# Ledger of designs, part 6: designed miniproteins, single chains

Each design is a single chain, and the fold is of that chain. pLDDT is the mean over its residues in the fold that is shown.

## One batch from the design tools (miniprotein)

Design m179
Fold by ESMFold2-Fast:
Structure m179 (fold): chain A 58 residues (1-58)
Amino acid sequence: GDGEKLARGAATTAVLLGGTGEVTGKGDEAIVKAEVNGRTYVGKGREGALEAAEALGG
């Protein structure tokens, strides 16, 4: 589902910002864990991945 793709996008954004990004799970059960400048973002599924991506983009 879109959740995994969005989670991978958020993780990639974190890495491009000089941080770390990891994705575990599949589909809409995917969990993204991103760390940038000492801040940690964790989101599950499509909504969690979008929230992490928005936080990284602000």
Scores: mean pLDDT 78

Design m180
Fold by ESMFold2-Fast:
Structure m180 (fold): chain A 94 residues (1-94)
Amino acid sequence: SAREHLERAIEAIDEAIEALRAGDVERALQHLNEAIRHLFLAYEEAPPELRPLIAEALDQVIQAGLALLRGDVETAIAHLERARELLEEALARL
């Protein structure tokens, strides 16, 4: 269900933030890949009115990955926290 995939995406984002705060970029990237997979599945299953929120969250996760390629951990965490907020809003509106 869209709910299950959104919940798993939020969990993966939280795990990525934890890994980044621990200095483990490799583990963080694994969790970002899991989040992206669940966000694509959530987008497919979500009502049309919620898809823009999920798409914006997906964009934020991608931007976090790009920040990590530049070594900018603080910017990556900020993008992931924004993605988390968008997904919590999507869950509340399901």
Scores: mean pLDDT 92

Design m181
Fold by ESMFold2-Fast:
Structure m181 (fold): chain A 87 residues (1-87)
Amino acid sequence: GEKEAKELARKGADLGAEGARIAEEGGDPEEAARLGSKGAELGLEGARLAAEAKSSKGVALGAGGAIAGIGAVTLAGLRAGKPYEAK
């Protein structure tokens, strides 16, 4: 149920972050894109499981995790070279 949905969303976010890191380190952009796509797929699956749990918070959390992961990768790629701002 909800735990599995959160786990999939988290794994999706982790894969997206790893793809962004590979891109930043000057690694293979195709591999970075592949990891991002797989992360997005896992995030969508997590959102579906959260919906099946019939928990409004679970659904929002699963979908939010997927969107946050994808958004983070996109934002990192768009603002490459900008330092991480703490606070």
Scores: mean pLDDT 61

Design m182
Fold by ESMFold2-Fast:
Structure m182 (fold): chain A 65 residues (1-65)
Amino acid sequence: SLLEEIRKSIYEYLKKVTGDEEKAKKMADELVKEFERILKENNGDYSKAAEELNRKVLEYIEKLK
């Protein structure tokens, strides 16, 4: 499913950035749940939800600096 592909991509990216598999997994799970909420709020607009998710991922990475 699209959500599983998004989760895997986020997880692999965060694992590389953090070096912590457990932290990356928790963050990926939280971001996927956030994506599901954003998707629902935007009446199933995947493009808009994906853009908002991308901003959230970047914000999380910036906070890790």
Scores: mean pLDDT 76

Design m183
Fold by ESMFold2-Fast:
Structure m183 (fold): chain A 103 residues (1-103)
Amino acid sequence: MAVRAAAFGRGRTVTVLVEAPGLTEDAARAAAEGAKRGVQRATGAKARVTRIELVGDRAIITVESEKEVGEEAAQEAARGAAEGASRALGLPAEALPAIVLRD
């Protein structure tokens, strides 16, 4: 069993889905901080967490960037989220390939 994270980028927004057995609010917050830091490293711009929604073993996290998000920023958000939750839960981390949606 592992922490899995997937990220979807659109414009300046990254949505990250995190799934792990026994996902806690603390692990969801750790995932959100990881996702934010990942976006900031990839873009070189400030980002903020605007939403964390915990539903059972899943968390939906929204990160807003001051710059447009590409595939690298979305992938770093997924990786950061998986690593954050992994540390909180003591489970292996898996970041899935990121998707960037175009309008």
Scores: mean pLDDT 86

Design m184
Fold by ESMFold2-Fast:
Structure m184 (fold): chain A 70 residues (1-70)
Amino acid sequence: AKTLTVYYANEKEKPLIEELAKEAEKISGYKIVTEKGSEENARNWASALANIILGNVEAGIKELEKLNEK
């Protein structure tokens, strides 16, 4: 299984990012783990997760892979 990392900037955002990652993991079948990162990163990761949840699974996964590439 592919493993992808998503980031949250602060503790307030952590529960939301974790819930989005959990839903995206169930929908896509990929392993999605959450870690602390910068504020900009958290916003970008949330967008990619939303794409997966809305049914744009392939596009969302590609976005997460691109964000993980640096």
Scores: mean pLDDT 74

Design m185
Fold by ESMFold2-Fast:
Structure m185 (fold): chain A 63 residues (1-63)
Amino acid sequence: MTPLEQQVYDALKAAGATEEQARKVGEMVARGELSGQDFAKAVAEALRASGKKLAPYPAAPVV
């Protein structure tokens, strides 16, 4: 991995992204396929997804 790719990976992991998601985005950035705008969007989406990392959240009725 390049230093840039690893930095992006670490940033996404810090934001709560999964390892696969962080690696994928890091690889895209390193390849120059992901612009700064797209990178910011990917980070925001990862943060929102990890923010919902709660136990099953379907509104189950009490027993």
Scores: mean pLDDT 64

Design m186
Fold by ESMFold2-Fast:
Structure m186 (fold): chain A 111 residues (1-111)
Amino acid sequence: SELKQKVHQLVLQGIGESIRAVGYLFEGDLAGAKASIDDLKKIADELEKLGAYSESGDMYYLAGLLYENMGDYKKAVDAYSRSADAYKKAGDTANAAKAAAKKAEVQKKLE
């Protein structure tokens, strides 16, 4: 279907932004990394609007991992929270629990 094709295109674009963010982090370009993660979150929002909740959860989970690697624990918590909510909407209880556990783990670093 046209919807499935659009979802697949957005997922590939999101994976591309994740790879770009990792590349920027390797180079020490924090501004470039943040811009790529912002684009990844926009893709996650588009996936959610299309009802692609599982794929949206995947993109927010990747954003959480990237923020965590940068030491931006507040943004990592927010991203993992959005990932857990998206997976819950998808009925993916296992990935929702995984994202919630990452949120709790990172949140302890803020206390």
Scores: mean pLDDT 91

Design m187
Fold by ESMFold2-Fast:
Structure m187 (fold): chain A 89 residues (1-89)
Amino acid sequence: MEETLKLIEELIYHGRLALETFDEEAARKAAEAARKLGVSEELIERFLAAVRARDQAAARATLLEIEREVARKIEEEAKKLAEELEALE
């Protein structure tokens, strides 16, 4: 969980920085965090392409999709962890 939280923080921080500055290095760091979090390569490449094109609307939309995919996966893992903790009580 601690590593997952760090990856989420890296994704949000660098993703938002790339959205505001269109900095390719920030976009690359956000993409790396997203990959480690299990986000699809297709979605990651769409985000990187939007940042390179300086298309703020497309970059924002793809980053939001990445964040939503990560949120769904975390919710599923948190629910599983809660069920395991309940079983131990």
Scores: mean pLDDT 80

Design m188
Fold by ESMFold2-Fast:
Structure m188 (fold): chain A 85 residues (1-85)
Amino acid sequence: SRDDDIAMVRRITGGLVTDEEAEAIAAQDFAKLDELRPKMTREELGRVIAAALLLALRKAFGLPPTETMDEESEALDRALREWFA
């Protein structure tokens, strides 16, 4: 769901982003994100891009939302292993 996607983005970014920023990332509305946070560092931008990519991969592989980064990493690892098996 949208709330699950927002929660996942907030978790992956390590609390870097607000709910509104997380919603923009989950929606892939990077223009809105730039409006909300124009002074993002390269490291912060990297975390945001990583969160967007992980969310996109989760949706592509049909993975359920996770509660921790460790669960996310394990879920992606399992999905990739099954996909290429």
Scores: mean pLDDT 69

Design m189
Fold by ESMFold2-Fast:
Structure m189 (fold): chain A 93 residues (1-93)
Amino acid sequence: PLRLSDEELRALADKYLELLDRNGDGRISRAELDAILDKQKEKYPENAALLEETRALFDAADRDGDGFLTREELVAYVREHLNRLAALHQELS
């Protein structure tokens, strides 16, 4: 599996915030994500599965269920998800 440093995880989180945080409050709302994904599904219906996977990842990262994803939650989730994938790959190998 891909190994990312803490700096790389933060850079990835920052990139997602830059792309999805339209109001600049340092958080991504579920409603903002839904609006973007719905527009992309209308333009590119062939990408629907990939876009729905993105929505599911948001729900998993939103640990307190407040409908907002902070930079810290995103960094923690990416790290945890990569660790789970590494463990699963080791069992399947």
Scores: mean pLDDT 65

Design m190
Fold by ESMFold2-Fast:
Structure m190 (fold): chain A 72 residues (1-72)
Amino acid sequence: SSEIARLEAEIKALMAELDKNPHLSEEERKEKLQRIAELYREMIEALRREGAPQSVIDRLESKLRTVEELLG
C-alpha cells in the first residue's frame, strides 16, 4: 500500500531526526514522539483495513506501546 509506505517513511524520518539532534528540548522530543505514536496508530488502522495478519498488527502495537511509555 502506498499509504503504508508513506507512513513508514514519515516514522523513519522522525526517528532519524531524534537520533540526529540530541540537543532537542524535552518539549521538541515529546512532540516528535507524539507524532510517531499518531503515525503508528494510522498504520495499524490501515493494516487492519487491508486484512494484515494479527502477528503484524501485534508487532506494531508493541512499538506503539514503547513510544507511549517514552511519553509518560
Scores: mean pLDDT 86

Design m191
Fold by ESMFold2-Fast:
Structure m191 (fold): chain A 72 residues (1-72)
Amino acid sequence: ERRDRAIDAVAALAEKHGSPETARKVGEAVRKAFDEGKSLTEIAGEVAGVMGDAGLSPEAGREILQTLADEL
């Protein structure tokens, strides 16, 4: 499914730049936002919040958000 591919791709990048725990949190946030029917802008906001809380770099954040947009 398109959603599962987006979640997996974003989680893989979050793990690469952070940790498996960060990957899980980012993936969970994206899945929850999809289930709630949020817009791409809202999903991006939720993911940016989780990445900020996890201490990811701005470069990692940009790569993750771009991948999310590309997979959707």
Scores: mean pLDDT 76

Design m192
Fold by ESMFold2-Fast:
Structure m192 (fold): chain A 65 residues (1-65)
Amino acid sequence: SSGLQEAIQLFVEMANIYSTLKSIRVENGRTVYELEAETDEEKANADKLKEIAEKAGDVVKTTYK
């Protein structure tokens, strides 16, 4: 079903995002994710994590190379 395919895609994207994860910290009650992105794919994955994290009230800081 489309819902199952969407869930699988989300999990794959989350796994790929973890490959760019440099650190996780808590700042002023919010989770801050620090990412390092070099390839276009890594940059796209970093942007996707930012969207997800910001919806939860968290922060993503990305270093682009």
Scores: mean pLDDT 72

Design m193
Fold by ESMFold2-Fast:
Structure m193 (fold): chain A 86 residues (1-86)
Amino acid sequence: MMRTRYGTLAQIGVRGLRYMRDVSGIDVDVVTVQPQDSTQDSINVARDIGRRLRDTMDTRATDDQRQRVRGVISDNAFRQIDDIVD
């Protein structure tokens, strides 16, 4: 169901941010994702994390760093994050 998808996408987004911070050396804050009490809160958290990931990639990452992050969390996950950020 949608609730499970949003929680999973938030965790995948955090993985991408951690990779950028810890492996690529990009100075970005990584937030711990907590369990959410409602479907709407889960959607909002996933959207916030997705926007942070996209902003970091677009403004602070090189093309090579973006390619490596996409290798870590997959193109499918990036497409799903883009869908929920819209």
Scores: mean pLDDT 71

Design m194
Fold by ESMFold2-Fast:
Structure m194 (fold): chain A 67 residues (1-67)
Amino acid sequence: SATEHFQQGKQAAQQGDLDAAIEHYTRALQADPRYESARRALLHVSSAKLTGSEESLQKALDVVDDG
């Protein structure tokens, strides 16, 4: 389910695996293109990967699942 992919993305992000987090959040959006929580988490984790920002990573982890 989309929610399962979101949870896998959050777990990967918590472990610092940003590539896995991006993959899982992308799968959540493929399952539900209107999944706003997954879209926001993907935006923040992508920013964290691009910039190395711990603040951006924390913002991704702080995204509440709307599912």
Scores: mean pLDDT 84

Design m195
Fold by ESMFold2-Fast:
Structure m195 (fold): chain A 67 residues (1-67)
Amino acid sequence: SAAELAAARAELRRLVAELREALRQGDFTKADELRERIVALAERHFGPVAAAVARRELEQLEKEILA
């Protein structure tokens, strides 16, 4: 449903914000857990292509935060 997809997008935004914070703090264990949760959520609601795109975007995000 549209409401379920909206809720999934809101949770993805929250998890990405938590990932940014974990990376800034150098908490790589939490960052790894958050990456897997984000990819799994993207796959569940938006499919495997969206999950693959999310994984690439999170790798790029990590490089930007750690630079």
Scores: mean pLDDT 86

Design m196
Fold by ESMFold2-Fast:
Structure m196 (fold): chain A 74 residues (1-74)
Amino acid sequence: SRDALLAELRALAEAAARELEALGFPSVAQWVLDETERLIAEMRARRASPAELRARLERYRQGLDVLLASLRAA
């Protein structure tokens, strides 16, 4: 469902934020959480389809993986 996909997006961001805080980047963690809530609000407002939400979730997951890998290397 749409709500389940939005919850998955939020859970993904919360997991990434916890790791970012543990790595010593609390400001980046907060930015990730804020941007995720903005994205969720936009997707809700325009009633994004489940297919669009799944595609966006996959891209977001990949982006967070790259961000975390980059900061672990720093």
Scores: mean pLDDT 83

Design m197
Fold by ESMFold2-Fast:
Formats: structure tokens, sequence, C-alpha cells
Structure m197 (fold): chain A 60 residues (1-60)
């Protein structure tokens, strides 16, 4: 689910698990930033948004 994936992403970011962060960011691609923002704190959202932008730029 979206909630479970977001929780796993936050945990992976806290642990510095870059491989897991990448995999979870890819799993979140079908979801909008607005849907994710509804489930997290403002600080967590900024971190997730930056991670998503970083990996999107590297897919080109």
Amino acid sequence: SLEDTVKELIEAMKKGDGKKVRELVERLEPYSDEEIKALVTDEEYISIKLARRYYRERKA
C-alpha cells in the first residue's frame, strides 16, 4: 500500500540505505506528491520530494 511504502521509505532514509531508498522511490512513481504529502510531516515530505526529484532526473 501507499502508506506502507512511505513508512518504509522514511525508515530507509533514516538508516542511509540508498539502495532501498531508490527501490521505494521507484515504487512510489504512480503516486502524486500531494498524495504522499497527506501521509507525512512537512520535514519528511521535503526529504521525499528531493529524493523523488533526484531519481527522476537520473532516469533521463
Scores: mean pLDDT 80

Design m198
Fold by ESMFold2-Fast:
Structure m198 (fold): chain A 90 residues (1-90)
Amino acid sequence: EEEEKERERRLQTARDIANSILEAFKKVIEKLKENPEAFKKYYELMKRDFDRILEAYRKNLEASPDREVDEIYLETLREIQKLIDEAEKE
């Protein structure tokens, strides 16, 4: 029981982190929309940081069989891509 609760907490923590990343990205996009030139530069910076996070997560996955965590991040990635597409249209 305790072990199950600890696992549930870790999964919830991953969800909280993913939501925080999504919310932060939304705010960044909103601010960047005010300056198109800044948008390109900051987006490239975010992309590099994002790639770094993805690689770090892949290393963590090698040590853990928690596919749920991977799916949570994948869903967040898809939402971020949708936000970028919408921002580009504007």
Scores: mean pLDDT 69

Design m199
Fold by ESMFold2-Fast:
Structure m199 (fold): chain A 65 residues (1-65)
Amino acid sequence: SMEDTLQRILDALGQHIRHLSTVKDRETVLEELDRMVDMVARRYGLSPEQREQLRKEAHRILEEA
């Protein structure tokens, strides 16, 4: 399902964000996060609402890292 796909994307993206946060500055991680969200949205044909949800969740993960 799309929900399962989004959850898998978020899980993988979250792991990557946590790793980057240990080796790169916050500004660089934010730039890379935005680029990754854009690439994923294009690849999976996400709606604007799904893309925005993914971006918000990715930013939340970075805040918690």
Scores: mean pLDDT 80

Design m200
Fold by ESMFold2-Fast:
Structure m200 (fold): chain A 70 residues (1-70)
Amino acid sequence: LSKEEIETLSTATMYHIAGAVAERFGDLEEAIEYYRKGIEVLKSHPNPSEEIKEEIKALEEKVKELEEKL
């Protein structure tokens, strides 16, 4: 992994953790916002690896699931 890719994944992981914490406490709207920020960070990478693509897909599915609960 490049330094740029590591930084992108690290930032996205922080948003993923924040979203998971919010989800755990029932703050679904806040969780969705954090997951969306993570997706935006991952999508900002110009040449996404398979790891980045899979993480985007996972976060997008989670956002969809949480929106269905609102």
Scores: mean pLDDT 80

Design m201
Fold by ESMFold2-Fast:
Structure m201 (fold): chain A 94 residues (1-94)
Amino acid sequence: MKLSSDELSEYFRAMGLLEIDKLKNGEGELEIAKKLMESLGFKEEELGDDKLKEAQKYIAEVEARINTEEEKEEIEAFRERLKEAIEMLKNSLE
């Protein structure tokens, strides 16, 4: 099933939110999490448990619907860009 541009945008936003939470609460990288949050336009209140559960649920629903190579490539490209952004932030803060 092909995702709409709006659904794909919400999916990328949900992925960003989970990575910010992982940096902040999982890895203790508070400054990196803060900078990533600012760059992606998230606010502190969006890191609440309810918002994180909503994001996890949405990601699972979207991933269950993804079946085209183009959509998979776009998602992998976003994951790689997000990973590179985090690594750049880590390198700038050492």
Scores: mean pLDDT 73

Design m202
Fold by ESMFold2-Fast:
Structure m202 (fold): chain A 75 residues (1-75)
Amino acid sequence: SVEEAKKRAEEAAKEAAKASSPEEAQRILDGMKQAIEVADELAASGTAADKRAAEALLEQFEREAIEHKEKVLAE
């Protein structure tokens, strides 16, 4: 669901932010907020297809946040 995808994206962003510098953390959290806003617009204005697109957008952000965290922790 979009709600579950939002929760996963939020958790991934928070974990990535904790591992990052203050400037990087802010950029990650801003990116999370933007992704959630776009996903909410898709879900609110669209059909079942738009809801799936919102979920895919949030899943992509989740993957990117996880990759960022892993990269930061490897340094």
Scores: mean pLDDT 80

Design m203
Fold by ESMFold2-Fast:
Structure m203 (fold): chain A 102 residues (1-102)
Amino acid sequence: PLLVEQILEEDASKLDPETAKLVREAIDKFRKAYEAALQGNVDEAKKYAEEALKIASKLPDNVKAGVLRAGAIYLRQAAMRTGNEEVKKLAEELEKEADKVK
C-alpha cells in the first residue's frame, strides 16, 4: 500500500541508517506475506509475518507501531480479498501487537 511507502519515505529520512534498513526489511516481509496469502499459501504468509515481527521487535516503539500497523493493513487486505479466516486472525493479532506499543 501507498501508506507503507509514505511511512518509509517520511520517517526513514529521520532515522539512522540501521533503523531505516530494518524498516525496509520488515515491510518487504509483510509484502511477501500478503503475496503468499493472495496465492492461498497461508503457511508461507504466516512464516513471512513471523520473520517481519522478529525484525520489527528491534525497532524503536514509535517506528515499530507504524510498521506493525502497515503489516496489519497488508494482511487485512489479503483477508478481505481471499475470505481466509486464518489470514484475518493474523491481521487482528498484528493490530493487537501494534496497540501494545504505546
Scores: mean pLDDT 80

Design m204
Fold by ESMFold2-Fast:
Structure m204 (fold): chain A 80 residues (1-80)
Amino acid sequence: MTPEVEEANLLLYEAFQAFRDGDFEKADEYIKKAAEVVGSPSLYEGTRKILESLAALPKDQRDHLLGWLSGPLLNFRIAK
């Protein structure tokens, strides 16, 4: 695993946390940075479309889907 992949994963984690906190612009910035680190425009476009769709949903559905999407990343970073 390259250092760039680790940096991108951290940025994606921060993006989902910002989105969960209701800061959609900060979430978009983190996704853009992650895509730039790995050199993948498709990562930015795909993730941005997912977040745009989630932002249009009622809070209950949005929180449920965010938990599902962030689950693997949170489980790797936060051990209880």
Scores: mean pLDDT 68

Design m205
Fold by ESMFold2-Fast:
Structure m205 (fold): chain A 99 residues (1-99)
Amino acid sequence: AAAKQEELKERLLKGIEEIEKERREALKAGEPEEEIEKKSSERLKELFKEVLEEMKKEVIKLRKPNEEELKEIEEQEKKLLEEIEKLTFEEVLKELEAS
């Protein structure tokens, strides 16, 4: 449903804004870039995981997929999460803007 999609989009955008704010504050405080990158990446990955899980639940509810379709959805989620695990915060942000 459009309402649920908008809710998830708002949650994702708000979460990203919060992570960017914390990243800027940490940089201003003189924290090592490596630590900032690790923390930002971990938080962004967790945010994506939560949003993807909610999207999957909504798709299942609306489409009522069969066993084969459900496995495809779960495999796509797993592949996306594995791809995100390899990206830096900046790379994930760029990918999100492209999608």
Scores: mean pLDDT 73

Design m206
Fold by ESMFold2-Fast:
Structure m206 (fold): chain A 74 residues (1-74)
Amino acid sequence: MNDELAKRYVWASEKSIEGARLHLERGDVDTARLNLEHGRRMAEEALKLATTEEIKERGRRMLEEVERLEREVR
């Protein structure tokens, strides 16, 4: 159960990061920032719930990508 829920949080984080990239390409920095905040929260929740290494690695990758993009969206 928790691992399936963690997988959903990883997916939500992935979609939020995709949205952030699209908004950055359009120059919509404010909306990109909101998408990154949501993506960070979803990745953090995934890491709290994940029991398998595969899902933990995906969650960590999402968190790293959010942190990278947040530095670009000062």
Scores: mean pLDDT 83

Design m207
Fold by ESMFold2-Fast:
Structure m207 (fold): chain A 95 residues (1-95)
Amino acid sequence: SEEGRAGTILNVRIIALEAEIFVLEQILKKYPDIPEEKRQKLENIIAELRSIVDEARARLAQAKTPEEYRAIGDELEARTNPLIQEAQKLIEEIK
């Protein structure tokens, strides 16, 4: 029960992060007037976030214990939160 619950929570967190990445990609497509320097920074952030998500999904496929699911989730949050905050700051600067 704990394994199933922890795995479900992690999967939902990964899906939410994939949705955030999709929103960032749509912003790049809809705002062609973004300065090239900021566009490159956002593209790099998107690439890093996608890499982190791919790693998390690979680890999720191999995980078998609640402790493993929690460790993956904690690492995912620690690595992605600063990148998302940086992306949000860059987006605010284009207003």
Scores: mean pLDDT 86

Design m208
Fold by ESMFold2-Fast:
Structure m208 (fold): chain A 60 residues (1-60)
Amino acid sequence: YAISTAKEDITLDNGQIIKKGTKLLIKGVVDDVNVLVKSLETGYEGAVPKLSLESGESFN
């Protein structure tokens, strides 16, 4: 697993918002655009765009 930080507010498919600066556990790659994450603050899991996450982390 890798850890990244939301670089912007992210609206999830269920309408919940991950705020900028939230730490996210990267659980896996969904596709070339999206990764599956778990919020360490809220415990929510969902697919988010890779471009909405801080650069420098490996998505393996």
Scores: mean pLDDT 73

Design m209
Fold by ESMFold2-Fast:
Structure m209 (fold): chain A 91 residues (1-91)
Amino acid sequence: PVLSDEEQAAIEAALAANPEVRAELLKLEEKAIEAIDAKDFDTAREYVEKAYDLLIALLEAAGVDTSPFREHRDGVLAQIDELKAAAEAAE
């Protein structure tokens, strides 16, 4: 799903008001990428899940509909599961 202009504005406002949360999200993203590059898909999955849970909690507190973000989270976690299966099949 694509975010509406209003949803995107609400996200930007919430992140601007919470720079520590934005910083933590960036750290979790970096760690997830490093884990994927290392083929440590279980660790990557944990960091992605933590990042989405943190973002979803922030957006819920801001009164934003989190349904699209929960769908995106589930989709990204499924992609990580597919990468793990592909890596195992290639061994």
Scores: mean pLDDT 79

Design m210
Fold by ESMFold2-Fast:
Structure m210 (fold): chain A 93 residues (1-93)
Amino acid sequence: MKKDEEELKKARDRLNEAIREGVDTAVEMAAHSPELRPIADELVRKMAEAVNRYKETLKKSKDLKEIAKAIQEAADYVREAVSEGRRRATELL
């Protein structure tokens, strides 16, 4: 019980942190150069997609472990999108 709740909270914190970092990154890119705007827009789209995917799991499943896993996968997807976006931005500059 406590372990499942801990995993769920850890997953949510990780996703919230990843989204905050993604939003900050997209805003900084858009502010820095007009040529980075498409990369920023793609990052925002990927973040929205990740959130929508785990929300669908929340509607379909009541299993805390399955929900935690979906949130963790969404967080990983966002973190990867941020990393890739930053790498591409560096290559353009």
Scores: mean pLDDT 81

Design m211
Fold by ESMFold2-Fast:
Structure m211 (fold): chain A 81 residues (1-81)
Amino acid sequence: KKEEAVELIRKAVEALQNGDIEKAESYLKEARKILESEENPDPRLQLAVRALEHAIELAKEGKLTKNSVKALEQAIDRLLA
């Protein structure tokens, strides 16, 4: 359900804030599966998933800053409000 995907996206952001890239990636994959199973997926949730995917890639390359994670959290909170 949509609410389940929202919770998983928020958990992924929290994991990134804690430096836990592995957990963030796991939560992102679960959220993506939920959205892909939907007949009409919410475009805002799709945007949040894509933003998280990019942030996780940056984190793996050591390019994700604490300020970038905070900006991502604020952007996702606005999208999902």
Scores: mean pLDDT 80

Design m212
Fold by ESMFold2-Fast:
Structure m212 (fold): chain A 87 residues (1-87)
Amino acid sequence: MEALRERLYAAAREASALLAEIEARLRAAGAPQDEIDLVEKLRDGMLDMADRIMNDPSLTEEQKQQIVDQLEADIAALRALLAAERA
């Protein structure tokens, strides 16, 4: 549980920072407001969602593990997209 909690909170903080970078780039590029709004909502909810997931007694350890694995995969994908955009 503790190692999984640390992974989730670390991932949530990294995701929040990456989403803030994406939001700034979307605004600078004149992206549609609905795209900007989606990124903002994801960013603002990251740490609260992580806390809720880890403290939810209705979720099994296996379900929490799946959520962490998915979030880490999503973060890796976001990092790759941001790196490509900088090139």
Scores: mean pLDDT 79

Design m213
Fold by ESMFold2-Fast:
Structure m213 (fold): chain A 97 residues (1-97)
Amino acid sequence: EMEKLIEEGRKVNEKLVEELTEEDLREIAEALGLLEKLEKLSLEQQKEALKETLDKLLELRKKLVEEKKTVSVEETEEIVRKLLEEEVEKQLEKQKK
């Protein structure tokens, strides 16, 4: 059941990210304090980093539900920031080569 929800969520994430403008991505990065790192990536790399972040959040959501754990809005924001930073750093490492 959850596997179908995750697959559908990944398709939604792909469509959502495709529709985002460079300005939308800058606003998201600025809100999370990642603007300087994100600006070093191409638009395609920025979208890939955000899509992977959203996909990981879907998997984390499944794990939290299965473990009957809850997270606050503040904790969720910190998790999003950390995941996006990790994905942006992976894209920057690919860019160095």
Scores: mean pLDDT 76

